# Designed miniproteins, single chains, continued (6): the designs that were tried, part 8

Each design is a single chain, and the fold is of that chain. pLDDT is the mean over its residues in the fold that is shown.

## One batch from the design tools (miniprotein)

Design m20265
Fold by ESMFold2-Fast:
Structure m20265 (fold): chain A 93 residues (1-93)
Amino acid sequence: MKIKEIIDKVAEAVREYLRTGNLEEAEKRILDILKEAGVSEETAKRFFDAFLRLYLASLFLGEDFDKIVEEIKSRAKNIEDALKLIEEYLRKF
């Protein structure tokens, strides 16, 4: 699976968390997506944590989560690169 497809699916699961309030269901869905993509459990958990932190930061600061996701998606070449981009974004706060 391409990194852009993974990012889209993970972002959708995070948006679903906003709708339902069910963090456990969102986490399970994200981990399942990443596992299907052949990502290790350790890396999948790191990616989930990074996206959750990004979502919470955008929510508390009034930033457009979708815009941030599109920027990361446009620049990321793989999961590790996406993680680095999220950490760089979070460091701006």
Scores: mean pLDDT 76

Design m20266
Fold by ESMFold2-Fast:
Structure m20266 (fold): chain A 55 residues (1-55)
Amino acid sequence: SARQRAIARAFGRLMAENPNAKLTGAEVLAAVARRMGLSPAAVRRLLTEYFDARS
């Protein structure tokens, strides 16, 4: 979905902006959730659904 793609792009940008940072999955999920106005659990679910649909 468009929302799942937007979240995946936000995740990708955050990783690209911090290539040398040892960000945990929890820290990345929290940062994306903050930007998107979602809970970290919701972001994890949407990212999982997005990647599962692409696998």
Scores: mean pLDDT 70

Design m20267
Fold by ESMFold2-Fast:
Structure m20267 (fold): chain A 114 residues (1-114)
Amino acid sequence: MKEEAEKYKQEAEEALKRGDLPRAGGYFMQAGNYYLKAGRYEEAVEYFKKAVELLTGPQKAIAYKNLGDVYEKLGRYEEALEAYRKAFEIAQSLGDDDLVEELRKRIEEIEKKL
């Protein structure tokens, strides 16, 4: 897992050097997912934050959702709410009713923990 995360970071840096922002964002999402699976939540936050800066549209909404998921695991509920809210705004603007409903429920659940 650690070796695969390093590979995704390298591929993201190469994509950034070429100006391929969507590809770089995708690789940072993969790195974030590997750190999340490894229980390394602070590193997962770092890479999902890089992904939200580089991605647009539906992929950006997913990146914000993943960022919220990691903040929730860290007990950082205010930051989780902010990330889910950003994902909700994008999903709503795209008419993604399924993602809007999922994010609405996640926001409601986090609010109960505050």
Scores: mean pLDDT 87

Design m20268
Fold by ESMFold2-Fast:
Structure m20268 (fold): chain A 84 residues (1-84)
Amino acid sequence: SPYTVEAERLLAQGKYEEAVELAEKAIKEDPNDPGAYATLARAYFKLGEYEKAVEYAKKALQIDPNNPLAREILEEARKAGIEV
């Protein structure tokens, strides 16, 4: 989805709340896009919304167990002592 690509660019720019909005639009367009869930999880992680970040990273991995961003987020959460 173009929304997933745009959300990832917004993440790179530190625009986390805008990245959430675009990732949510991507999920609404395609609820089976693991990249959209992983991008949403990263944005929530950056915003300190750790429970949501873990939830959406797990959702991405349910769709694609090999999603690298989702695996990275859960590994970072574990190392930070966040409940996974």
Scores: mean pLDDT 89

Design m20269
Fold by ESMFold2-Fast:
Structure m20269 (fold): chain A 63 residues (1-63)
Amino acid sequence: MLSEEEKKELGERLKEAMERGVLAAINGDEAAKQEAVAEARRLREEYGLSLEEARKIASEYGA
């Protein structure tokens, strides 16, 4: 399991990537949306997280 420090850092990065993706989708910016999705996926895979675990960390620590 990740340390609290790692969860905070990862949560902030995941939240930023997801927020960027949502904003890009609203604005119809396909390139920015794909970049944000790829970044969030890369972070998840790098830390060996499931989709559910990544969402939990982003919601709890990404404030």
Scores: mean pLDDT 76

Design m20270
Fold by ESMFold2-Fast:
Structure m20270 (fold): chain A 65 residues (1-65)
Amino acid sequence: MIEEATREIRENPEKAPELAVEAGREFAERLPSLSEEERREALERLRRMEEVALEQAPVVKEAAA
């Protein structure tokens, strides 16, 4: 769930890589059953989640290093 993942990234930046992977996996799994409208909304939410993760870049980079 992208909204929940975005919130958890803000609250727990250390988990950002793990939460992003999980949200992406859930999105990919649901993609075939989403309408075109739902896909567009989901992509917008993914983009916002990515922006939030990038705002936590110092912590994310340390976790990735």
Scores: mean pLDDT 65

Design m20271
Fold by ESMFold2-Fast:
Structure m20271 (fold): chain A 89 residues (1-89)
Amino acid sequence: GSRITYQATQLSRQDILRAIGDRFGISFNSVDEALQDPRIRAGYLYALGRSLRQMTQSDSIQQAQDIMIQSARSLTDDDIQQAQQLFGI
């Protein structure tokens, strides 16, 4: 991962977690609380992995953020289950 990918991840973290929470009907009051939920944690890791495969070397921070948020919004229950198995969550 490039510096751009890391910065995009940090800047979009709350938006990504909110997108996952909204998708699966999970509410939280903080990033730390969201990351205690196994489904949100799995979805976050899966969205990051998917985003890294879709990003190009020429992507701006804004483009990287958009890819990450889109990946989060497109998550399915099957994606969460697969992520939980792959990451031991």
Scores: mean pLDDT 75

Design m20272
Fold by ESMFold2-Fast:
Structure m20272 (fold): chain A 57 residues (1-57)
Amino acid sequence: EKERKIAQLTAAKSILQAGIDTLKTLETSLSEEEVKKHIEEMEEAIKKLEEEIKELE
């Protein structure tokens, strides 16, 4: 069951990383400041997920 939790957290990281990549590559109607803020929030979420994975390993 520990492995299942790690898999779920890893999947969440992949989804966030795909979101960041999309925001960096798309020409969007959002301002550059808004895009930067969203990327920063997603990067912080990834960092928290990495910390949880380390605790489970």
Scores: mean pLDDT 78

Design m20273
Fold by ESMFold2-Fast:
Structure m20273 (fold): chain A 102 residues (1-102)
Amino acid sequence: SAADEVRRELLRELGELTREAYEKIQDAIKNATSKEDLKEKIMEILREALQRVDELRARYAGAGPDVQAMLDAFRERLETALRLVKEGKIDEAIRLLQPPEL
């Protein structure tokens, strides 16, 4: 159905966003000069990911409540990861952002 197609497209885009953010975080881990530098780099990656979720929310504004719930849950996950990074719990934040096994 059209609703199933919208859901599948959103899941694909959220998966791509998750993978890209995770890859950028792994790059930040390799290139960071200190724990504070790593923290700032990961916070920037997460802020960019949050902005892209807001763009997805605008694009999917007319979609059903299950699609909106998926976007809200994904945004909350990113905000939780950002809070954990601010608290210095970097390993916990990275685990939340790990892409599912395909």
Scores: mean pLDDT 86

Design m20274
Fold by ESMFold2-Fast:
Structure m20274 (fold): chain A 60 residues (1-60)
Amino acid sequence: MPEDIKKANELFDKAIEALEKGDYETALKYYQEARKILGYTGPLPTVEELKAYYEYVKKE
């Protein structure tokens, strides 16, 4: 839904900001909230997996 997508994007932005600050715990929490809003039911990432994902996304 449009409002849910907007909220999820805002949470993803906060997660990225936390990753840039090195706050992986806060980044993980925002990431989980965003995924929950979008209805994703897959396994939740660990802090280490979240770090790897961020590096992967940055390399494009």
Scores: mean pLDDT 71

Design m20275
Fold by ESMFold2-Fast:
Formats: structure tokens, C-alpha cells, sequence
Structure m20275 (fold): chain A 63 residues (1-63)
């Protein structure tokens, strides 16, 4: 399993790429939700999920 730091870095990379490509806030939110759901399915700790949700929200608010 990826470390928390690696998961957060991956989250940032994916969402920032979508923002740079001109994706809408709705599309970015949908992708973030899909990624979070995948992490839950892979057994990521709830503490990691909460940090990913926070990061995704911050990036969407900045976009």
C-alpha cells in the first residue's frame, strides 16, 4: 500500500493536471470522489481518506 504522503502527492498530481487541462469544478469534484472511493475499496485508513478529502476540497476551491 502507498504511504499517506504518496497518496496525498498522487491526489495533488491528478487534480492539478485536470485543473491545468481546463476541467470544470464539477469534473474535478467527480474525479476526486472516484479516487476517494477507490482508496476506500483498497482499505485505506479513514484518517488518510479525510486528508485526501481536505486536499481535494482545497484544490477545487482554488480552481
Amino acid sequence: MLSKEEILELTRSILETLIRQGASREEIRRKAEEFIEELRKQGAPESVIREVERLARELIEEA
Scores: mean pLDDT 80

Design m20276
Fold by ESMFold2-Fast:
Structure m20276 (fold): chain A 60 residues (1-60)
Amino acid sequence: MTKMTLKFKSKEEAEKLAKILKEIDPSLKVTVEGNTVTIESDLSIEKLIGLVLRAIGELL
C-alpha cells in the first residue's frame, strides 16, 4: 500500500486536485482535509507520482 500526502495553499486547490485524481483513477482513495490531500493506493510510488503530476497538469 502506497500513501502520499500533498499540501496546498488553499482548500480549493486541494479539492480540485482530488476531483481530477478520482476522474483519472476512481480506485484511488483520496481524502481532503483542509488544504491537505492524502492519497492511498496499492499502486507503486512511481505510478502514483505519475498520476499526481498528470492531475497537476490538468490544473494548469
Scores: mean pLDDT 80

Design m20277
Fold by ESMFold2-Fast:
Structure m20277 (fold): chain A 58 residues (1-58)
Amino acid sequence: MKKKEEERREIARLIGRAIRKIGDALEKIIREKLPDEEAKKILEEVNKEILEELKAFE
């Protein structure tokens, strides 16, 4: 039994949530037919949110 099993489970859930956020962003980009530059901005924002959440465990 690992003393950090709860933290690992939280991280796993966060990763799953992050994948869903990325998927949703990609779907929006495709649906809106956004140019590459706008798509990159959306993906950068999603990536920042994911990294900020991950830093809570550091």
Scores: mean pLDDT 75

Design m20278
Fold by ESMFold2-Fast:
Structure m20278 (fold): chain A 60 residues (1-60)
Amino acid sequence: GPRLARALEDYVATKPDEITFLKGDLFEVLEEVDDDYVKAQLVGTDISGLVPKKYLEFLS
């Protein structure tokens, strides 16, 4: 099944490839980019981009 993660905190995008999200938002993790970032899609939307790993709880 999809690799899921939940946002631990609200976050406002600070870089062009990042997405803005709210605490409790669910993501499907598409790929691990590096030690600090994943590429993820916000569940129920077509919005995807870089998300800082430190604000994510991995659920699966």
Scores: mean pLDDT 84

Design m20279
Fold by ESMFold2-Fast:
Structure m20279 (fold): chain A 63 residues (1-63)
Amino acid sequence: SAEQVAQLLQQAQNYQSSAQGLLDVSRAYLEEGNEAASKAAQQTAQEYLQQSQQLLDQALQLS
């Protein structure tokens, strides 16, 4: 339904926004010298971007 498509698009945008926040957190960890935490935050951001893409693909299939 159009409502399900709208919900998927909104969730995809939420994941992208969360990924951006994690990249900011990653930068703060680098400033503190915590390379491991910075890398972990970057990996989580990457996973969020991948989930966003999957939601976009799912929305296209429900059209």
Scores: mean pLDDT 88

Design m20280
Fold by ESMFold2-Fast:
Structure m20280 (fold): chain A 62 residues (1-62)
Amino acid sequence: MIDWEEVELALARMYAATLAIAHPDKSPEELAKEVEEILKKNGFSDEAIEEAVRTARELAER
């Protein structure tokens, strides 16, 4: 059986990566804040939000 928590984490990471790729001119801080706000509004868990924020920061800090 698929663990929904693992699926949620994967979706959160994919969303963060997509946003970072779509907005290369945004700072890591701006991307992290935007990702956090959107995922919170869509009912994602705190763990998923933290993972997405981490992913967004890593991709923007090139």
Scores: mean pLDDT 78

Design m20281
Fold by ESMFold2-Fast:
Structure m20281 (fold): chain A 59 residues (1-59)
Amino acid sequence: AYEAFLEGQRLRQAGRYEEAAAHYRRALELDPDFELARRELAAVERALGRDEEAAALEA
């Protein structure tokens, strides 16, 4: 979980938002209670213009 989250952080820093989102989803698959990964995924989904996906993550 944490390693997938860190890779997501690295990709986000590089501006590779689609790939960052995939790694954050992987972190949540391994640990569904990973609040930080869920929050970062929501932020990246908004950056990609996917507001509905981001809202679902915050519910």
Scores: mean pLDDT 79

Design m20282
Fold by ESMFold2-Fast:
Structure m20282 (fold): chain A 88 residues (1-88)
Amino acid sequence: MEYNEKGKKLFEEGKLEEAAEYYEKAIEEDPNFWEAYFNLGLVYLRLGKVEKAVEYFKKAAELLPKDSVKRESLLESIKSYEEQKKEE
């Protein structure tokens, strides 16, 4: 939990690589913490690493309840990003 909060602060400061390191530490402490996977996906998306972002978004979605609006929105975003990669 503390690592995820530190990661968010670094992300806001534009320190994307450092933010990723702290989100990875949050995942190491709680592998079921969907928010850390989601935040790590956002970091990679901002770094232009769409494929890597999609991997983390998929992990976050898998950890969310099946009837969650957040999961549904995340799955749609994943599909959109995968489609962009196919058309390049």
Scores: mean pLDDT 80

Design m20283
Fold by ESMFold2-Fast:
Structure m20283 (fold): chain A 61 residues (1-61)
Amino acid sequence: MEEERKKALEEIMKTSKKSYDELVRDLARFLGLPSEEAARAMLGDKEAYEKFIKEAEERSK
């Protein structure tokens, strides 16, 4: 499921000529997000989403 979204994002990077890291940084900066992991989660990155949730759980107990 999420793999399909990740492939779509890679296709967008190829057509826009922006790297994934550039899109992540732009999104984090534009939305004022707390980390690049939050931006990756917003873009549908499963690993970044899981990392963001784990960090939130650790801080909230």
Scores: mean pLDDT 64

Design m20284
Fold by ESMFold2-Fast:
Structure m20284 (fold): chain A 64 residues (1-64)
Amino acid sequence: SPELERKELKLLVFKIVKDSTEFVAERLRAKGTPKNLELAKKEEKVAEELEKEIERLEKEIKEL
């Protein structure tokens, strides 16, 4: 269905964005400066919020 396809595409985009956010956080942590560690923590929080949205979308897709 068009609704299923739209939700699956949104899920794919959110997974890509989460993976990219986690990659950036890892790179910032690797640099190890106080400024970069602060930025890494902010990116990690964004990734946690994206994970919650991913879990919500996966449940919605399974109910279709």
Scores: mean pLDDT 88

Design m20285
Fold by ESMFold2-Fast:
Structure m20285 (fold): chain A 85 residues (1-85)
Amino acid sequence: EELLKKAKELLKKAEEALAKGKYKEAAELALEALRLLLKVVPKELVPKAIGEILRTLGLMLEGDYKKAAEVGIEGAKELLEELEA
């Protein structure tokens, strides 16, 4: 599944960017991963995926890129764990 693979690649890049202190890049990559995950999650996880996207985007709009990256990465990991369980 190419969308799921791309979401995992983006999440890995987001984690690498966060580790390097590239907070805005990490937040943008995490948000992109969340948007791709929204397209592949089952119906039951759609509200959770939307909530994670809105939370991450809200923090980015407030300029808190570090927190946006941390929250977005964690949300994407939780969605992947539920999707692959």
Scores: mean pLDDT 86

Design m20286
Fold by ESMFold2-Fast:
Parts: structure tokens; sequence; C-alpha cells
Structure m20286 (fold): chain A 91 residues (1-91)
């Protein structure tokens, strides 16, 4: 596959979309396989193309949030989402 060259703004958009999908999963109380695959794709693209340590850390927190939802720990998922959103506001 051709290498992805994304700007920090494009990476930020990927992370914000992942946050939106994770929030929807928490509100529904479930995360479908299709939604999980979409979220993981967004986070992998963000993490692999970003040169910004805060954007990489936000992607890591969102991966942990997705895992928390799969484990049924919606409280932990919300806390991880809030931490990721704080990091993104500081970029």
Amino acid sequence: MDALNLSDEEVLELLREAIRLLKEAIEKGELSTEELARILGLLLAAYSTSRNEKLKEAARLLLEAAKAIEEGDFEKARELLEEAEKLLKSV
C-alpha cells in the first residue's frame, strides 16, 4: 500500500471521528464488529502517520477506551475519552 502522509489537522479529524463513534457505542451500550473495525482503522492511521506525541497519546487512550467498551467497562471508557479530548484541545 502507498504510504499515508497526513497533516496534524487530518490526524486530528481521524481522532475526532473515533471519539464520535466511541461515544455512540457507549450511549448504545454496545460496540459492533463493524464499528470496532472502523474505529481501529482510524486509530491505526492516526498513530502510524502522526509526528505529534499528543496525537499519538490520544490514539493510544482511544484504543484503551475501545477495549474498555468490549470488556463492558463503560465508566473507564468515558474517563479515557475525556483524557483524549483534553489532549486534543492542547494541540
Scores: mean pLDDT 80

Design m20287
Fold by ESMFold2-Fast:
Structure m20287 (fold): chain A 56 residues (1-56)
Amino acid sequence: SEAEKIKKEALAAYEAGKVKEAVQISLEGALLAAKRLGKEIPEEVLEKILAEAEAA
């Protein structure tokens, strides 16, 4: 599945030490999964997560 592929890519980036890229890929996967399940993640929550990932 597409979710499985995104998860694998995120893990590969994390193992390569590319933590920022791994977080971005994971967030993209989470957005896609939520949309497929008919659930929407509020933009303000996504912006907070991205800001914290950028600050880490």
Scores: mean pLDDT 71

Design m20288
Fold by ESMFold2-Fast:
Structure m20288 (fold): chain A 55 residues (1-55)
Amino acid sequence: MEFVEKIRELAKQLPPEERALLETVAKNIEYAIKNKEDVTFLRDFAERLIEALKK
């Protein structure tokens, strides 16, 4: 999923604590997709985190 890869690429550009947070979110989204679980909440959460980190 392109969205997960974009989160991971953004995480690499952030400080270690913020990086770990985004990588955890990306991993959870990937896991949910593999298990065919609803990812809507996780995607919305990730998008809000990205916006907050961008300022």
Scores: mean pLDDT 74

Design m20289
Fold by ESMFold2-Fast:
Structure m20289 (fold): chain A 67 residues (1-67)
Amino acid sequence: SLEEELLEAVDEAAAANGGELSREELIALAKRFGIPEELAKELFDKLNKEKLSKGEAFLVLYLALSE
């Protein structure tokens, strides 16, 4: 399912980056799942963080897909 693919992709990206995702990595994942790049940037920027945890990244992408 799309949700399972998203979970796997987030887990893989986080594992490659010490458990966190950068803005660039979140945007790349968003684009893979059909989320507009501009929306992904806006959601990341609203959190005012340098990097997101695996859970934060999943939640952001999942909520964007639910719109």
Scores: mean pLDDT 81

Design m20290
Fold by ESMFold2-Fast:
Structure m20290 (fold): chain A 58 residues (1-58)
Amino acid sequence: MLSEEVLEAAKKVEDTVEGTEEALKRAEQEAIRLAVQGAPREEILEAAGKTVAAKRKL
């Protein structure tokens, strides 16, 4: 299924340790906020990169 990758990523996020989940949620919210406010692609990608790095540290 084409959405399997998305579902797996979502399940991992949901199953994160509470402390790490808070950090991930803040990073994701910051990336979304930047995108909504029309921030430069570079800033959005940097925030998204931090989110990915936090997930890797799980």
Scores: mean pLDDT 63

Design m20291
Fold by ESMFold2-Fast:
Structure m20291 (fold): chain A 68 residues (1-68)
Amino acid sequence: SMRERFEKLLEEGERLIDEAVAQGRDPTEDPEIQRLLTELIRLAAESGDPELVERTLELARRVAEASA
């Protein structure tokens, strides 16, 4: 289902962000993180589920804050 696909991508994104931060890398410069965020945004928008939209925005904020 779309929700299962979203959940897997969200988990992968969270792990990649945590690894990038732990290594002192800028998560916004990571092409895998960029691709995952783009896909999550698309899935959340297509689902119309406000919960998925909120979780995607939260992840995006974490990426932005980690680069500051």
Scores: mean pLDDT 83

Design m20292
Fold by ESMFold2-Fast:
Structure m20292 (fold): chain A 81 residues (1-81)
Amino acid sequence: LSKILEAAIELIEEKGLEVTTREIAERAGVSQRSIYYHFPSSNELKLTALDTLARLSRIRGDEESAKKYEELKEELKKKSE
C-alpha cells in the first residue's frame, strides 16, 4: 500500500490527474491487480493521494499547496475518469 500511494503521489505531482493505474503500477513495481486489491478504482487511489498531500501541506503550514490539492480533488470528482 505505501509503495502504491507513494507512486501515486509522485506521479500526480509530475503529471496531474491524467496519470493512469498502469503508470502507478510501473512506478510502484507492482501489478495493476495489486492496486485494485487495495483500491476499487483509480479515482479512489488518486483521491487518497490528493487527500494525503493536502493533509501534509496543512501540517506543514503550507495552505497554498493544500488549496491546490483540494482543487485537484474537486476536478477529479467533476471528471468521469
Scores: mean pLDDT 77

Design m20293
Fold by ESMFold2-Fast:
Structure m20293 (fold): chain A 78 residues (1-78)
Amino acid sequence: SLSREELDAEVKLALAAMYLAMGDIFEKQGRKDEAIELYEKALKLYEEVLADPNASPRTKAEAQRLIEEAKKKIEELK
């Protein structure tokens, strides 16, 4: 079972994933500035998860992969 501290990290990861998905929707609509803002919000949350000492190694590994994806999306839209 997940501890409260582990759950907090997973909630941040899920919220970041939602921002990333919303960014993809805005990108597909040609709304580049709004997409970048959402990707940057996702990136910040993923970096917080990666820095969290209570996050599981699996959760951190997922955050690392998604940080790379978010950074690539931001660079492609600038």
Scores: mean pLDDT 83

Design m20294
Fold by ESMFold2-Fast:
Formats: sequence, structure tokens, C-alpha cells
Structure m20294 (fold): chain A 71 residues (1-71)
Amino acid sequence: SENQELIEKGNEAYENKDWETVLEIAKEIAKKLLEKAKENPELVDVEEVEKKVEEELKKVEELVKKLKEKE
């Protein structure tokens, strides 16, 4: 499945300290989550999901920046 492939790529990147690839995988997961939310608007507030995804991605970007500065 696509999710399994993304998880495997993310784990490999994390083990290799490839923080740019980790961030790229996080963005792909976020995109897929938003697509799923848009397909199921009766189950979730799509606008709220978009906002939360953006907030979490910003936190991941900040963490990646800090990790690159320390290593």
C-alpha cells in the first residue's frame, strides 16, 4: 500500500539522518490525509484538518532545521 511505502521510506530516511527526506515524506503523508478528509467531509471538518496539518508540518520543518544545525 502507499502508506506502507511512505512509512518504510520515512524510517529509512530517519535511520540515515536524512532530515530533508523525512520532511518530504511528512508532506506526502499530510497531502494524502487532506485528500482522505476531502473525500469524507461528513466524518471530519476539512478546514480544521487543513489547519492542523499545516500547524504540524510547520513544527516538523522547525524540528528538521534544528536537527540539521546540531548535526
Scores: mean pLDDT 77

Design m20295
Fold by ESMFold2-Fast:
Structure m20295 (fold): chain A 62 residues (1-62)
Amino acid sequence: MLLLAVAGRDYTAKRPDELTLKKGEKVLLLEEVDEEHYLAQSLATGETGLVPKSVLEAAGPA
């Protein structure tokens, strides 16, 4: 089941594989990559990348 999350704060990508997010931006969670990161897709831009779990707040099912 795909899960939606919301960026709880602004986050600027620090690596080429990371996603830049603005506070309140919605993302689709695709996969848990490790204990600290999701692979996610921005619903605003359609871009896919890694996001720290600490940036995201769970919103519910997609």
Scores: mean pLDDT 78

Design m20296
Fold by ESMFold2-Fast:
Formats: sequence, structure tokens, C-alpha cells
Structure m20296 (fold): chain A 67 residues (1-67)
Amino acid sequence: SLKEEVIEKLRELVRYMREVEGKNDEEIRKKLEELKELVKKKAKESNFYDEIVEAILEALEEVIKEV
């Protein structure tokens, strides 16, 4: 599913932030939370909310819980 694919890509991003950028778990969680809020804000501003946006937000929430 799209959600599962987004989760895997977010896990890749988390590994990159940790291993290449040297970010700790708190910094990574903060970045993912900022991204989640940005997605919510942009969806609201464009008056657009579909299954794609929902899948992305759910994937972000699941990966944030893993960090």
C-alpha cells in the first residue's frame, strides 16, 4: 500500500539523519513532527485532503512512534 511504501521511505530518511547527519532520536523526532505539521498545514491551505495525504500522515505518525 502507499502507506507501507511511505513508512519504508521515512525509515530510510531516519537512518540517513542518524548515520549521515549525526542527529539523535530527539532531533529526528522533532524533524518528523515538523514535517507532519507542514503536511497538515499545506493540505488545509489548499482545501485538499485525500487518501494520499491521509496515508502520508499515518505513515509519519507510525515512524515518529518508532524513533
Scores: mean pLDDT 84

Design m20297
Fold by ESMFold2-Fast:
Structure m20297 (fold): chain A 70 residues (1-70)
Amino acid sequence: SPAALAAERARLDEIRRLAEEGERLLEEAKRTGDEALREQAVRLYVRALQLLGVPEEEARRIVEEELARA
């Protein structure tokens, strides 16, 4: 239905915005050493993964592992 497609597009747009904001905050945190900005970035990435259907605890593990590899 058109409503279902609109809802899915809105969800994907939110995921993209969260990921882009998270990346900006992570870059700023790396420049400044601000751990609060790093934690904000982690929360945004976790939220994006939750919207993709990943449970919160698993999402947090994925984000922490990705940041440890970078």
Scores: mean pLDDT 86

Design m20298
Fold by ESMFold2-Fast:
Structure m20298 (fold): chain A 55 residues (1-55)
Amino acid sequence: SGMDVVIEYMVNQGASLENILKVVTELADARGLSEEEKKELLERAKEMHEKYLQE
């Protein structure tokens, strides 16, 4: 939930996809998340960003 909150906040602030993916990757690495967990978070970030552009 904490990571999803960060992604949602950055998307709502108009952050670029590159910045969102960078921050998510850095936070995931700091937490020691697996490659699969990082991939899922990055896909969610892309999805949330795409949704924001559609609104």
Scores: mean pLDDT 80

Design m20299
Fold by ESMFold2-Fast:
Structure m20299 (fold): chain A 89 residues (1-89)
Amino acid sequence: SMVSKKIEELLKQAEEYIKQGKLEKAIELLEEAINLIETSDLSNEEKIKYLKKVKELTMEVLKKSTDKEIILRSIGLILRIIGMLFDLE
C-alpha cells in the first residue's frame, strides 16, 4: 500500500531525527504519521503495529527532550495513541 510505505518512510525519518537530536522535526513527523494512520483504510492489525511504533518513538523523544513545548506535544501524542489503541483492541 502507498499509505503503508509513506507511514514507514515517516517513521524512518523520525527515528533518524531522534538520533540526530532534532526532536521538534521528529515530533512533527510522528504527528503526521498518526494523522495518516487515523484517516487510512489500513487493517486494524496494521494500525496497531504502526501506532505501537509511533508510541515507542514518541517516548524516546519525551525521554530526550528538555523543551516544554516538545514535552507537552509528546505527552499529548502518547495519550492520543493510547486512546486509539484502546478503540482498536
Scores: mean pLDDT 90

Design m20301
Fold by ESMFold2-Fast:
Structure m20301 (fold): chain A 83 residues (1-83)
Amino acid sequence: LYTPDPLLSELLRSVGVTAERVSLSEIYLAIVEYAVKNNLLDPENRGIVDLSGTLLGEIFGVDTVDLNDLAGIEEALLKHSTK
């Protein structure tokens, strides 16, 4: 289980996740839920997410991500959490 940093904690709370420690799977599901809730998913590009001006954009440090790139997502998430 990982302890999220303040930015990741803010994102998790925005989708109703209030646990102090979370698994990578829980973090990934929270990211997907955040993208769906905020209409960030591009259905034509199947998993491309526009992060401009969002908490996810602050966490990843980029304006777009591909949710199908699980390895890239895991790497970014590990930079914003501790064991």
Scores: mean pLDDT 73

Design m20302
Fold by ESMFold2-Fast:
Structure m20302 (fold): chain A 84 residues (1-84)
Amino acid sequence: SLEELRREAEEALEAARELLEELKTEELSAREANTLGVAGVLLAAEAAYLAELAGDEELAEEARRVREEIKRVADEKIAAAEAA
């Protein structure tokens, strides 16, 4: 159902946000930052896809924004860890 797709999208997006918070707040190796970044991007992409299928354009746009934020933060964290 559309309601189930929307719920699954919300759950995937929340999981992506949790990984984004870990990327921002934890001391991570470059490998750890890359692993969390990849996982977060995949979860945010899943959320965007499910939101689109549910017809929730606002949720889909939010998921795409979170995906781009995860990419940026992960890249910055990897660079910082490699410099340390």
Scores: mean pLDDT 90

Design m20303
Fold by ESMFold2-Fast:
Structure m20303 (fold): chain A 61 residues (1-61)
Amino acid sequence: SPVEEEIALLERMRATLREGLANLQAQLAKSTDPAEQAFLQRQIARYEESIALLDERIAKL
């Protein structure tokens, strides 16, 4: 169904974002540059927000 196809697409997008988040967290753990740390922290927050929005969207389908 179109709804099942949309859920599958959103779940794939969420999985990709979770992988990206894990990679950003690993980069932050290795970073010694304050400017890079600040950039990575902002990117992590954006990824976490995007994942939360996808979780909410999936829950409503």
Scores: mean pLDDT 91

